Designed miniproteins, single chains, continued (3). Designs and how they scored, part 77

Each design is a single chain, and the fold is of that chain. pLDDT is the mean over its residues in the fold that is shown.

## One batch from the design tools (miniprotein)

Design m10659
Fold by ESMFold2-Fast:
Structure m10659 (fold): chain A 71 residues (1-71)
Amino acid sequence: GPMPREATDEEIEELKERIIEISVRQLELAVKIVTNSENVEELRKELDELSKEEEELTKKLQEGLEYKKLK
């Protein structure tokens, strides 16, 4: 079943690193969109895809942290 297990510090760090990478990339894309750079439609598609990945990773991180907190 999808029950959260206690995540290791290394697993939590990996999740944080990936979320940070996505957040930085989203910022770069948002700046390019706002500054009316070329290929705005392609940039928006990439931003949407990254947003979905960030949401999934954030959920996994939250579940891991909550599992540790509940013990």
Scores: mean pLDDT 73

Design m10660
Fold by ESMFold2-Fast:
Structure m10660 (fold): chain A 92 residues (1-92)
Amino acid sequence: MDKLVEPSPELLALLRTLGIEKEVLTEDELNEAIVEFLTSLSQDPSRIDPEDPNVFYLKGTLLGEILGKDKVTGKELNEWLINERKNKLKYL
């Protein structure tokens, strides 16, 4: 059986923007959802800085509100996701 996890309210709110309405996911489902989110962000030219493809514009997005930032680097975004997955998941 796959291990079940409960994400933070902030991560759950982000997953709901992807159509995921579950409050408990398997680790694989969570990993796939995060990859889908990062892929969608990297494929949206309105969200990528035209002079630096490692910088994302978050102003007016839920993620921007969660992070309190109008812009983030891919490194900062990955650090936030690592913190959410390592320190804020409840394992069932």
Scores: mean pLDDT 77

Design m10661
Fold by ESMFold2-Fast:
Structure m10661 (fold): chain A 63 residues (1-63)
Amino acid sequence: GPPAVGARVTVVLADGTVVEGVLQALGKTALIAGSDGRLYLLGGATAEGDVVRGAEVLGEAVA
């Protein structure tokens, strides 16, 4: 099943970039607080176990 909000996850972006972070919200999109200090909003994201795969990055901000 999908990871719970607050879980540590590995994010795989559409370009193959890997970012580790904490899941902030999961629904139609995924919101991740990256260990690099950035917030990632992912469109078309799929999540299973501790891995989140996004089809595209919809936004980035410093967390």
Scores: mean pLDDT 72

Design m10662
Fold by ESMFold2-Fast:
Structure m10662 (fold): chain A 79 residues (1-79)
Amino acid sequence: IEEIKEKALEAIEKGDIEAVAEQLEKLISRAVDGELEESLEAIREIAKHAEELGNEKAKKMAESAGVLARTLAADRAAA
């Protein structure tokens, strides 16, 4: 998770939105696979960093990824 977060932070600094999306998808997968709290914390840090850099698109993507991770993990836990 830490490595995925670091790659997302680097991608935001470079303006590489596709790389940000890829790392967020990996965090959603980790959240669904039982690492929900760790993945949500990483997503929160990514959103904060994007906000600090003024990258509104990356911030929106991270916020959406957090909602999706919570929803999918809850559905998995309920099953």
Scores: mean pLDDT 78

Design m10663
Fold by ESMFold2-Fast:
Structure m10663 (fold): chain A 95 residues (1-95)
Amino acid sequence: MATLEELAAESGTELDYDAIVAQIRAEIAQLRAMGLDAQARAAEIALRHGNPPAVPVLVALAYRGASDEEIERVAAAPLEEQRAVAARLRAEAAA
């Protein structure tokens, strides 16, 4: 049942940059409305570094109380390292 849906989702692994930025900006507005300013700032830092794929990782780190220095370091890291961190966090959440 889920296999066909997941295969279709995998086909869309590449997203339009403008669509990604628009989605992130909507999430930032929602986070601020909820009083989650640290998470909103983390997402803004990712956009400022031109690394939208880092947003979920940076937001998760901010939620766990990571320092601004740690967030900026990850935002500036190569995409490969950001993806590795994201994969680890996803695996932990799925376990």
Scores: mean pLDDT 70

Design m10664
Fold by ESMFold2-Fast:
Structure m10664 (fold): chain A 64 residues (1-64)
Amino acid sequence: MSDELVKQIVDILKKLDAGEITEDQAIKKLDEIIEKARKAGDSLTEGIAEVVKGVILTIKKIEK
């Protein structure tokens, strides 16, 4: 598990909650983390990032 990548996921969520970044920007950053975790074989961090991305996509669909 990459503590640095998990920290980046938390930072993305904090910025999104504060309105500092858009849902689209958060999704893009999460896609980069998913690819880094996949290449590193870090299945746990990849899974966490994918779940967080899924939640943001759901919020975006509700807002339309």
Scores: mean pLDDT 80

Design m10665
Fold by ESMFold2-Fast:
Structure m10665 (fold): chain A 86 residues (1-86)
Amino acid sequence: SEAAQLAEIAEQGVKLIDQTLKELESKPLLKEAVEKALEEARKLFKEAAKAAKAGDVEAAKKAIAEAYAKLLAAREKAEEALKLDE
């Protein structure tokens, strides 16, 4: 079902963010730059998984879209942090 697929996408998003945050423990400058946006994306993926499991496909899609927007913001912050490494 669409709801089951959205729940899987959201749960994979949480796992990938958790892995990324663990890898960033050895990179404190990059962690400081992106941690907040990654934590916000993680919360949105958790909300999306709950909505999908409740059958609220539209709420799940919206939360996933917002989570991806936070991941893009994290990428921009990462690029800025690397640019400031002069």
Scores: mean pLDDT 84

Design m10666
Fold by ESMFold2-Fast:
Structure m10666 (fold): chain A 77 residues (1-77)
Amino acid sequence: SSESVEEITTAVLIGELHYLIDLLRNPSRSDAQRQQAVDITQETIRRLRELARRFPQHSERIQEVIDEARRVLEALA
């Protein structure tokens, strides 16, 4: 069903953002690799925000992981 597809898509994108957060927390990255990971993380946040706009029922779960990602990004700035 449409609902099941939305749930799977939400879970996958949240998982992708968690992976990126863990990647950004790794201090062994070069400056160039870190900047690329930052850019990908910001793009993933944009995609998740759009998903939350279309499916408000998932917005709380999405916002929690975005808030975690933003804290990590702020620590790197």
Scores: mean pLDDT 81

Design m10667
Fold by ESMFold2-Fast:
Structure m10667 (fold): chain A 65 residues (1-65)
Amino acid sequence: ASKATVTIGGRTFEVTVEDGETVLRSATPVSEEELRAALRAEAATDPVAGALLGALENGKLILES
């Protein structure tokens, strides 16, 4: 699968789709709660952040850090 990168809350993540799930990988340790807070802050102005927040809330986003 192709790799992409996204910046959320000033932190860069690698984005992949694996087995139908969106996987975010960070070189720096980050908690799911920190990611959720950053996505909520950005979702009002960034539709990508809104989509990622929706995937996280529906159990379709995996965080690896």
Scores: mean pLDDT 78

Design m10668
Fold by ESMFold2-Fast:
Structure m10668 (fold): chain A 64 residues (1-64)
Amino acid sequence: SELREFAREHGFTLTAEELAEKYGVSKETVLELIKQGWIAADEEEDPNYTEADKKVRETAKKEA
């Protein structure tokens, strides 16, 4: 879909809702992290993936 192409260009492949479900955080949290460029696509080969993934996991832990 065109949304996936757009998301891929912004460093993520999943929608904010899908990412929120994956990491167990609120959709608003995921959207904020995406805007800040901290969340990357579900791409292990993305050079920023590990750092963004850690940021999301730390946020999830804080919300729990």
Scores: mean pLDDT 56

Design m10669
Fold by ESMFold2-Fast:
Structure m10669 (fold): chain A 95 residues (1-95)
Amino acid sequence: GSPKAIEAAERAARALSEVPGARARLEGDRLIIENDRTPEAGGAAQALAAELGGLGAARGRTVGNTVVLEMLDSEGARNLTEEDIEAIVEAAREG
C-alpha cells in the first residue's frame, strides 16, 4: 500500500479500537477489523470500509464479523489528503 493509505489505516485502527466491541490491527498493508456483532461496532467497521473503498485507498471483504482491507498503491491511495484521512478516522469513530 501507499504510505498515505498505511497512515490512514494506522490512524483509523487506533480510532476504531476505542469503539466498544471493535478491534483493529494493521498487518503490513492489511487492516483487519473484528467486531463483537453489535450494531455499533459493526456499523463503525462498515463505515470505515466504505470510506476507504470510496477514496480508492483500500479494497476489502467481509468474512463473518471480520473486515479485511488491503491498502492499495493506487492513484487515489497516493493522493490522500489530510482531509481525506480525517474523514476516514471520523468514519471509524462514529459508524
Scores: mean pLDDT 79

Design m10670
Fold by ESMFold2-Fast:
Structure m10670 (fold): chain A 83 residues (1-83)
Amino acid sequence: MGLVEILKKAAEEAGLPEELIKKIEEMLNNPTTSEELLKLLKEMNEVDPRVLELIAKYLLEADGLPEEWLPAIVKAIKEVLEE
């Protein structure tokens, strides 16, 4: 599962607005840059900060990593979004 697919799944589960889900779907069908992904993550976090935990959860699930790593992944995402 790609990063954009994980973002879409997290957004849908968090109940984010349809407009934001459509933006993610457009990214899934088109080449995306790291800058575009960071901008999308910032928008998602501004709408509902809980979405970062869902993103981290699906990242761990995709890579078979322990759930205990969830706080570390969330922290890493937040640090990237702060800069």
Scores: mean pLDDT 77

Design m10671
Fold by ESMFold2-Fast:
Formats: structure tokens, C-alpha cells, sequence
Structure m10671 (fold): chain A 96 residues (1-96)
């Protein structure tokens, strides 16, 4: 049973991990370009989806959301939205 304090701690840890991922994606984008950053983000999302306790329909929805995000030409918006998606998946993985 998760206490309110444990829930807040899980959210903080997920936010910190998502922030680290956003910094890594920005580095890859700057050094190797958009396609490399997009591939790295997809690999991370696929890893988190494999660990997440989600239905096949929810996993497909998340994949479609990522496909839409991957079409955004704006670097800052792409990194922000990928970070948000990673944060949600980290919560889905740890909120058991």
C-alpha cells in the first residue's frame, strides 16, 4: 500500500529521470541530429512500454502518440513532449 509520501517520492523520482532523459535527448539532437534523437527516444519508450503494466490498447495509443511527436520539427517542443511521455510511462511502471 502506497502512502501519500511514497506517491510524492515516486513522482519526484520519475520527474528527475524524465529530466535526465530530456538532457540526453537534447545532447543527441545537437551532436547527431534529429533522426538519432528520435531513434533514441523510441528505444527508451519501447523499453518503458515493455516494463509498464498497461493494456495492449494503451500501449498502442502511446506508440501512436510518440509517432505524432516524432513528426514535430521543433526541437524544444519535441524534447518537451517526449519527456512528458517518458514521465507518464515511468509512473505507470512504478505505481503498482
Amino acid sequence: MLTTEEVLQLRREAAEEADRFKKEIEKIYNEKGFDSARQYAREKIDELLAEADLTPEEKERIRKTFDNISKIPDKEKFIELVGDLVYELLLARRYK
Scores: mean pLDDT 80

Design m10672
Fold by ESMFold2-Fast:
Structure m10672 (fold): chain A 94 residues (1-94)
Amino acid sequence: SSDREAELLIAEAEGELATGQTLYDVAKKTSDPKARLDLLDAAIEEYEEAARLAEQAIEVATSEELKKRAEEIKKEAEQGKEEVQKEKEEVEKK
């Protein structure tokens, strides 16, 4: 069913979101600028994938509960990406 597909997409999106958060946390603890930039880029890619998967889940979900869960994940992924992009810009200016 569409809701089963949405559940799987949500699980994948949550996984990518968690990976993005972990990479960002590691980047903040990384003193080497090049290594930090590489980790920030990886975090951005994971957040972009999380948002993409969450958007697909919203499109296929028929359950209001699943739509809301996917929308929350998409919002968190988009916010995470914006934070990482701002930090990347600050690292590149120094």
Scores: mean pLDDT 90

Design m10673
Fold by ESMFold2-Fast:
Structure m10673 (fold): chain A 61 residues (1-61)
Amino acid sequence: SIVDSILAYIEKEIKKTPLEKLDEVLEGIKKMVSSLPLSEEDKQRLLERVEEIVKEKKEEL
């Protein structure tokens, strides 16, 4: 789905982002997702999965 494609792109961006920039990049991602022509349910699912990816990245240290 388009949501899965967007999530894959976001995951790649988060993984290559250094930790000190992670919160800044996350804010940018949240703003980008909110502007997408998606249902509120799809936006919420996307944001929840993004938060999980960020949490996993922080826990790897």
Scores: mean pLDDT 79

Design m10674
Fold by ESMFold2-Fast:
Structure m10674 (fold): chain A 84 residues (1-84)
Amino acid sequence: MKSKLEELIEKLKDIYERYLNGELTPEQARAELSRIVDEALKLLTPEQQYEVRRLAVEMQRALDDNDIEAFKEALEKLIEVLKS
C-alpha cells in the first residue's frame, strides 16, 4: 500500500509541474487529477478519504480559476494526508 501511495504522490507532483510549465491545460490537469485521486481513495482510511475529497475539491476550484498558487497549496496539503 505505501509504495503505491508514494507512486501516486509522484504522479500528483508531475501533474503540477506539467500544469505550471503549460504542458497541461486546466481541463487536462483536472482529468489526470481525478484519475489519481480515485486511485488514492481506494488505498486510504475513511478519515483520510474525507480530507482527500475536501482537498481534491480545493484543487478542482483552483484549476477552474486557473490559480496555480491555490493549486500548489492544496496539492501540498493533499501530499501530507497521503504521507500520514
Scores: mean pLDDT 83

Design m10675
Fold by ESMFold2-Fast:
Structure m10675 (fold): chain A 105 residues (1-105)
Amino acid sequence: SKLIELLEEFRRRFAEAAAGRSPLEQVRLFQELLDEFAKRLAKERGIDLSDEEARDLDTLSSVFSPEDVEALKRLVEILQQLASGELSVEEALARIDELIAELRA
């Protein structure tokens, strides 16, 4: 599944790059990787997204499949919890691993 491949790449890149960063820099990194993830997923689905559209969850929910939308929603929830301090980097990575496992089932 291309969705799973992109999530595994997201997870790997975040794990590698988040080490040694401040909490604010970790949140910014996650946001940057999420924006790239949405753009790459759109390209794989044959959807052309502007930078503005890629950051709008309502726009994303109108153009992607329910499975793709659920993955995007869960990444946005992880971002919000990381930004609020409710999740550590390790906990955020565990949530991504749970999402990948659910998509493999």
Scores: mean pLDDT 83

Design m10676
Fold by ESMFold2-Fast:
Structure m10676 (fold): chain A 69 residues (1-69)
Amino acid sequence: SLLDEVRKAREEMRKKASQLPEGARKALLDWIDRAFAEIERAVKAGHPGARERLELVKRFFDLAVESLK
């Protein structure tokens, strides 16, 4: 289900964030938790844009990680 995909993506992003320096790690983990709480709410509400929100969150995370190099 989309909800299972969202939860798996959250777990994977949290693992990646946990490998970053402490300052960046804390900020990204907090952001991940907020962003995914909103996505899960959208999925549970049957919102048609929920998948697009998941993809945007993934892209922003990748951009943030790249910016830390």
Scores: mean pLDDT 81

Design m10677
Fold by ESMFold2-Fast:
Structure m10677 (fold): chain A 68 residues (1-68)
Amino acid sequence: NEAAEYAKKGLEAAKKGDTKAATEYGAKASQAAVNPEAARYAEFGAVAAASGDTKLAIKYLEKAIEAA
């Protein structure tokens, strides 16, 4: 599942504080997602990462992986 792989990479980036990589991988996860709920959570994770909110990015990227 390509969406889950991108979401996992985004989650690892967010855990390391790499907000740029977390934003890029979260966006890719949203674009690759077949499940609309997984796409929505990945998008929320990307937006949170872009705003520098790594805790919120982690939460939403975990939900994106679970929904995928």
Scores: mean pLDDT 86

Design m10678
Fold by ESMFold2-Fast:
Structure m10678 (fold): chain A 60 residues (1-60)
Amino acid sequence: MEEEIRKLIESAKDPLLRSFLEIEYGLYQAIARQTGDPEKAAEEALERIKKIAEKFGYKL
């Protein structure tokens, strides 16, 4: 899951989209550390990231 998030950030050519994705990655790291459940935090972050990318016209 985390590797998929990183791939999406790296593939983002739009600087504004990339900025939003990096904010979500930071939030994922904070939640994972706070809850002790990095897998669940990554799944939730990936869903939020997909919705952001979709709003910018990107698939996923």
Scores: mean pLDDT 76

Design m10679
Fold by ESMFold2-Fast:
Structure m10679 (fold): chain A 67 residues (1-67)
Amino acid sequence: SLEEERLARIEASPLLSDEEVAAIEAELEAAQARGEHSPRVDALKAQLLYTASRRALERLAAEEAAR
């Protein structure tokens, strides 16, 4: 299914580089400008959100550890 495909993609590349995050953000901006609503766009949004959430949690843990 598309949901399984999306999840597998997220798990295969759970943490994106800053360059990859910027590239996905640019692609999402371009897709939204075109009015694109597709599973591809949903997968990109999910990957970006997952990476951002993981980075935020790691940052908070690092800040706590540095106290």
Scores: mean pLDDT 73

Design m10680
Fold by ESMFold2-Fast:
Structure m10680 (fold): chain A 62 residues (1-62)
Amino acid sequence: MKEVIAEADGVKAKATIEGDKLELEVLTPGSAEQQLAALLKAYEKALEVKREELLKEKAEAA
């Protein structure tokens, strides 16, 4: 399980990766636009982490 935190204009969001599941949570109050931006950044970071883990598993198996 991995957690990533992203921030957009003072609003923080967390993405939790658990197997094939992804949970998104807003950590601080803000406008709807700021919350959406923070959630999108957290989601992008979570996808990068998941992609990097898959590539790293292949490298470690060599």
Scores: mean pLDDT 77

Design m10681
Fold by ESMFold2-Fast:
Structure m10681 (fold): chain A 60 residues (1-60)
Amino acid sequence: MEQVNEAAILASKDPEAHQRLREAVERVRAEMAKRGITDPAEKQALVEQAVRELLAELEA
């Protein structure tokens, strides 16, 4: 949850990180549309998971 704000802060320091975050969110949204996921809570959980994974990669 706090990780979404953390990702935004990290992205502000690196234009490539900002682009990667945007791309990851867009890919998750496209996948949700492909799978027919319409529940806002489920969509939010998937976006948060993708942001969490990206943060782990950026910190590694």
Scores: mean pLDDT 71

Design m10682
Fold by ESMFold2-Fast:
Structure m10682 (fold): chain A 73 residues (1-73)
Amino acid sequence: KKKELIDEIVEIFLATLEKMKEFGVEITPEIRRELYKGLLETAKELGLSRKDIREILRRIAKEIGISVSELKK
C-alpha cells in the first residue's frame, strides 16, 4: 500500500544517513542535496504524486530536525 511504500522510503533514507555517519562520512550540504535529488528521482520512478513526495520530505525533515526548505537548499 501507498502508506507502507512511503514509510519504507523514509526508513531507507534515514538508514542511509545513519550508515554514512557510521562510516565517518561528513553529511555536508552538498551530500544532502545529492541525497535529496536521488530521493526525488526514486519517487518519480515509482510513480508517486507530488503530495506523496511532500509527505516523504516532511517526515525526513522532521526526523532530522530541519525544515523542508532547508532540505531543498
Scores: mean pLDDT 75

Design m10683
Fold by ESMFold2-Fast:
Structure m10683 (fold): chain A 107 residues (1-107)
Amino acid sequence: MEEEIEKKKKEIEKRKEEILRELEEILERLKEVETEETKPLIEEAEKYLEEAKKTKDLEKAEKAAEALLKAAVELIKQGNVSAIGEALRLIGLLFEIERIKKEEEEL
């Protein structure tokens, strides 16, 4: 029983690391196609992502993902269709963050 809880906590930590890595990869790709309108959103996401990496705080990771999603949507509005893939990935990450947050509350 206690071993099951420890295993679950280890799986959660691994999933948090995978989320942070994927957010970092998305951030770098969106920086390559940065516009005047997306620059402040990308800078906001970078700050939240750095805080999330230091603290392992999923609320900071969620804010980073939300800022990146806003940037991706703005790029889509400007005709950058490659940002559609990034937006879908970010939506998936936001669902995963909410799922992990709920799992931690149930422990």
Scores: mean pLDDT 85

Design m10684
Fold by ESMFold2-Fast:
Structure m10684 (fold): chain A 93 residues (1-93)
Amino acid sequence: MDDLIQQGRDLADRFTRTGLTGDADDTRRAVDDVVDFIRRLSRQNSIAGGYTGSLSMGGMGDVARSGSPDIARVMQEGRDRMSSLIVDISNNN
């Protein structure tokens, strides 16, 4: 579990970094990686709720506001996907 949480933090850092550079393609790939990680985390334990909440609150909202229109669109799509997974995680934990 701790390894998965650490991997999630690394992915969150990458996601924030790519959003700030304005690379929509890299941001989309980072979002897909984060979504896949959250899906894995939901299968592991109830700590997923807390960590997933941190990811939702932090990077996505801030980057979506400061990024380019393309980045904002990718971030919105990723947030919607993550929101669905967060609900599923909370229901399964």
Scores: mean pLDDT 53

Design m10685
Fold by ESMFold2-Fast:
Structure m10685 (fold): chain A 61 residues (1-61)
Amino acid sequence: SSELEAKLEEYIAEIRTASEAEQFELLFEFTAWAVAQGASLAEILAGLTRLAAAAEEVRAA
């Protein structure tokens, strides 16, 4: 949904400026929010994959 995508983009932006500990917290917060919204397992995994990739980019930079 457009709401899921918008929220995911917000979390990605936060991850890009977050500390390592905050990045892990944001991954858990996204998962909890997505489950509460009734997101499918596939949608949650896709979102987590994008968030993890953003976190890895920050660590590599």
Scores: mean pLDDT 81

Design m10686
Fold by ESMFold2-Fast:
Structure m10686 (fold): chain A 84 residues (1-84)
Amino acid sequence: SEKLEKARELLQKGIDALEAGDYETALRYFKEAVELLKDETSPEAQKLAAEAYYGMAIAARRLGDYETSAEYQKKAIEWLKKAE
């Protein structure tokens, strides 16, 4: 799937940005990945969305936004449950 390939690329860019300490850039890439995957029903797509939300939670926490981080963590769990 072209969407899945693009989402994996965006997820990897987000992870790379997290490792570089560029938390705003990481958050942007993870948000783009989630938008691509929002209407996808495959377990693979749902697991990628969960991973992106976990990345968003980490980035938000590093930026000092603990409330938004908690909401992204909740979304990650919801998407992971959909993939079961």
Scores: mean pLDDT 88

Design m10687
Fold by ESMFold2-Fast:
Structure m10687 (fold): chain A 76 residues (1-76)
Amino acid sequence: GSLGPLIAFMQSERYKEMQARLEQEFNTRSAELQAQLAAGKISQAQYDAQLAALRAQVQAQYADGVLAMGLELGRN
């Protein structure tokens, strides 16, 4: 049989796992930033800046993960 369907399934599952992991990481770190803001350890401006940086970091990790999977699929 062809390996195509198996590879497609495995890539779909890795994609779901990557999304779930990155979403969990974002939620955990976002909650930490909210706790720091509530405790007065950071200002609203610092919170906004750090949250924006966290979003950018998670998006970059997602893009890197997609690229890595694409490179793996391109190997013989």
Scores: mean pLDDT 76

Design m10688
Fold by ESMFold2-Fast:
Structure m10688 (fold): chain A 55 residues (1-55)
Amino acid sequence: GPSEETLRRSEFNLPAVKKAKEAMEKAIKEGLPDEKAQEISNEAGQKEYQELLEK
């Protein structure tokens, strides 16, 4: 999945980046460890990106 560096470079209001950040913030607020938060964030971003490609 996309690394932290890839997400930082894509900070141009992309829907995928927004979804990834929201998912990460929710996971952290729920007390999940950083590794799980990163995994959930990456999955959310990839899902959004794939949905955009299918349109």
Scores: mean pLDDT 71

Design m10689
Fold by ESMFold2-Fast:
Structure m10689 (fold): chain A 67 residues (1-67)
Amino acid sequence: SGNKIKGYLLLQQALIMLEKKEPLSKVKELLLQGAKLIGASQAVIDEIKKAKTYDEMRKLIKKLLLG
């Protein structure tokens, strides 16, 4: 679906922003939007909300992109 394609694009953009050391709040916003669009569970959404470091966010983005 278009939502799933848009979701994966947002996850990829979140990863790029993270590697550029953009503020974690901006990375988290894109990651949350992307995760919701691809149909991630509430447990995953809550895990994203609790993430506090670039390493935690990178791990979550890569896990979501790989399935």
Scores: mean pLDDT 86

Design m10690
Fold by ESMFold2-Fast:
Structure m10690 (fold): chain A 82 residues (1-82)
Amino acid sequence: GLEEGIGTPINQINNLVNQYKNNPSDDIKNQLNNTINNSTRLLDAGLSRTPPSSPERQRLRDEFNQAIENANNQVKEVENNN
């Protein structure tokens, strides 16, 4: 279902963040950005088929956005800590 559809990309994003922490490389960062972009588009397409008043729509969007914000913050911390 749609919930399963965000679980896999969130786990992949978290795995890529951990890989970046261990080996900060442009390749891993590009993979992370591509995964975020592709997953965002897939989620937006899925949510567009859900009624706007659905509490599940808002919850899934919030969970996904939180995962992206956490990933971006962790990448910035790695880059700032040199």
Scores: mean pLDDT 78

Design m10691
Fold by ESMFold2-Fast:
Structure m10691 (fold): chain A 70 residues (1-70)
Amino acid sequence: SREELLVLLEELVVRSSITVAEHIIENKGNLKVAQENIDYARDLVERSKSPNKEELLKEIEELEKKLKAA
């Protein structure tokens, strides 16, 4: 359905933001930009109707821990 496609697209946007933040942390880049991407992903996931919401939130929380350790 259209609703299912929109949820999948939203999930793709979230995963893209996570990937950008991971790359910044791994390359010792601008950690403030990494935090902004993490915050954006978290906000989107919390509003999401995705069946993978809990899994995505756990991934974001692990990434937040990596950022704090960086």
Scores: mean pLDDT 84

Design m10692
Fold by ESMFold2-Fast:
Structure m10692 (fold): chain A 94 residues (1-94)
Amino acid sequence: MSSLEELMLNLVRYALQELRDNPDLDVDAVVEATMRALDALLAQLSPEEQLRTLELILEVIREERAKVPAGSPAERGLERLEARVRERLAQVRA
């Protein structure tokens, strides 16, 4: 795994941990901040590397979603983040 890929995966995991530990956080603000940071890092990668990284991020989101309680702020954050990552993946594939 490249250092940039590892950094992006750690960024996603950090955002998820923050949503779990601080349920009063604005979920939309956390998701948007995470996506802005991911977009800045993805801009340093080739389209092929962007695809691989986005697929890895999507896998991590799916794994984490299985671990959170139904109806929690963390679940809503994961659902929104998954949708945003899928949108980016579709844009890179086009």
Scores: mean pLDDT 80

Design m10693
Fold by ESMFold2-Fast:
Structure m10693 (fold): chain A 88 residues (1-88)
Amino acid sequence: DLLRRALEVLREALRLAERAKAPLSILNDIEGAIMLLEMAIEGRISDVLAARQARRLLDRALADPALPEEVKELLREARRLLDEAIAA
């Protein structure tokens, strides 16, 4: 539920980041977060482990000054959803 919502937000964030020609480091962090959430949804890893690792990747992307503002807002929303998943 929360992970599926975060995944949808991250897929939109990746699309916007690609259009904005964001640095490869940002694209890799968003793609990595997407892969972790997909693995959890497939039952390959725990939801909490995936959320914690994905959040770490999003924190790294959010710290990059080259991150476009519209992508930043989506990453903050995804991070909020991941924080809710970890707290549950």
Scores: mean pLDDT 88

Design m10694
Fold by ESMFold2-Fast:
Structure m10694 (fold): chain A 61 residues (1-61)
Amino acid sequence: SRERAEELVELAEKALESLPVRPSAFEHQVREARRALEAGDYERAERYATSLLTLMGVELP
């Protein structure tokens, strides 16, 4: 859903910003999630954001 995709992308962006060192690969992935969200591809946005959150060890809402 749109709300779920927005929640996950925003959470991924905030989680990445909280890291002392941000890997370029993670920055690329969050940008892809944001781009998918803005394009209305909520499934793709959720997949990118969920994958990144899992890699960062963040509990999904």
Scores: mean pLDDT 81

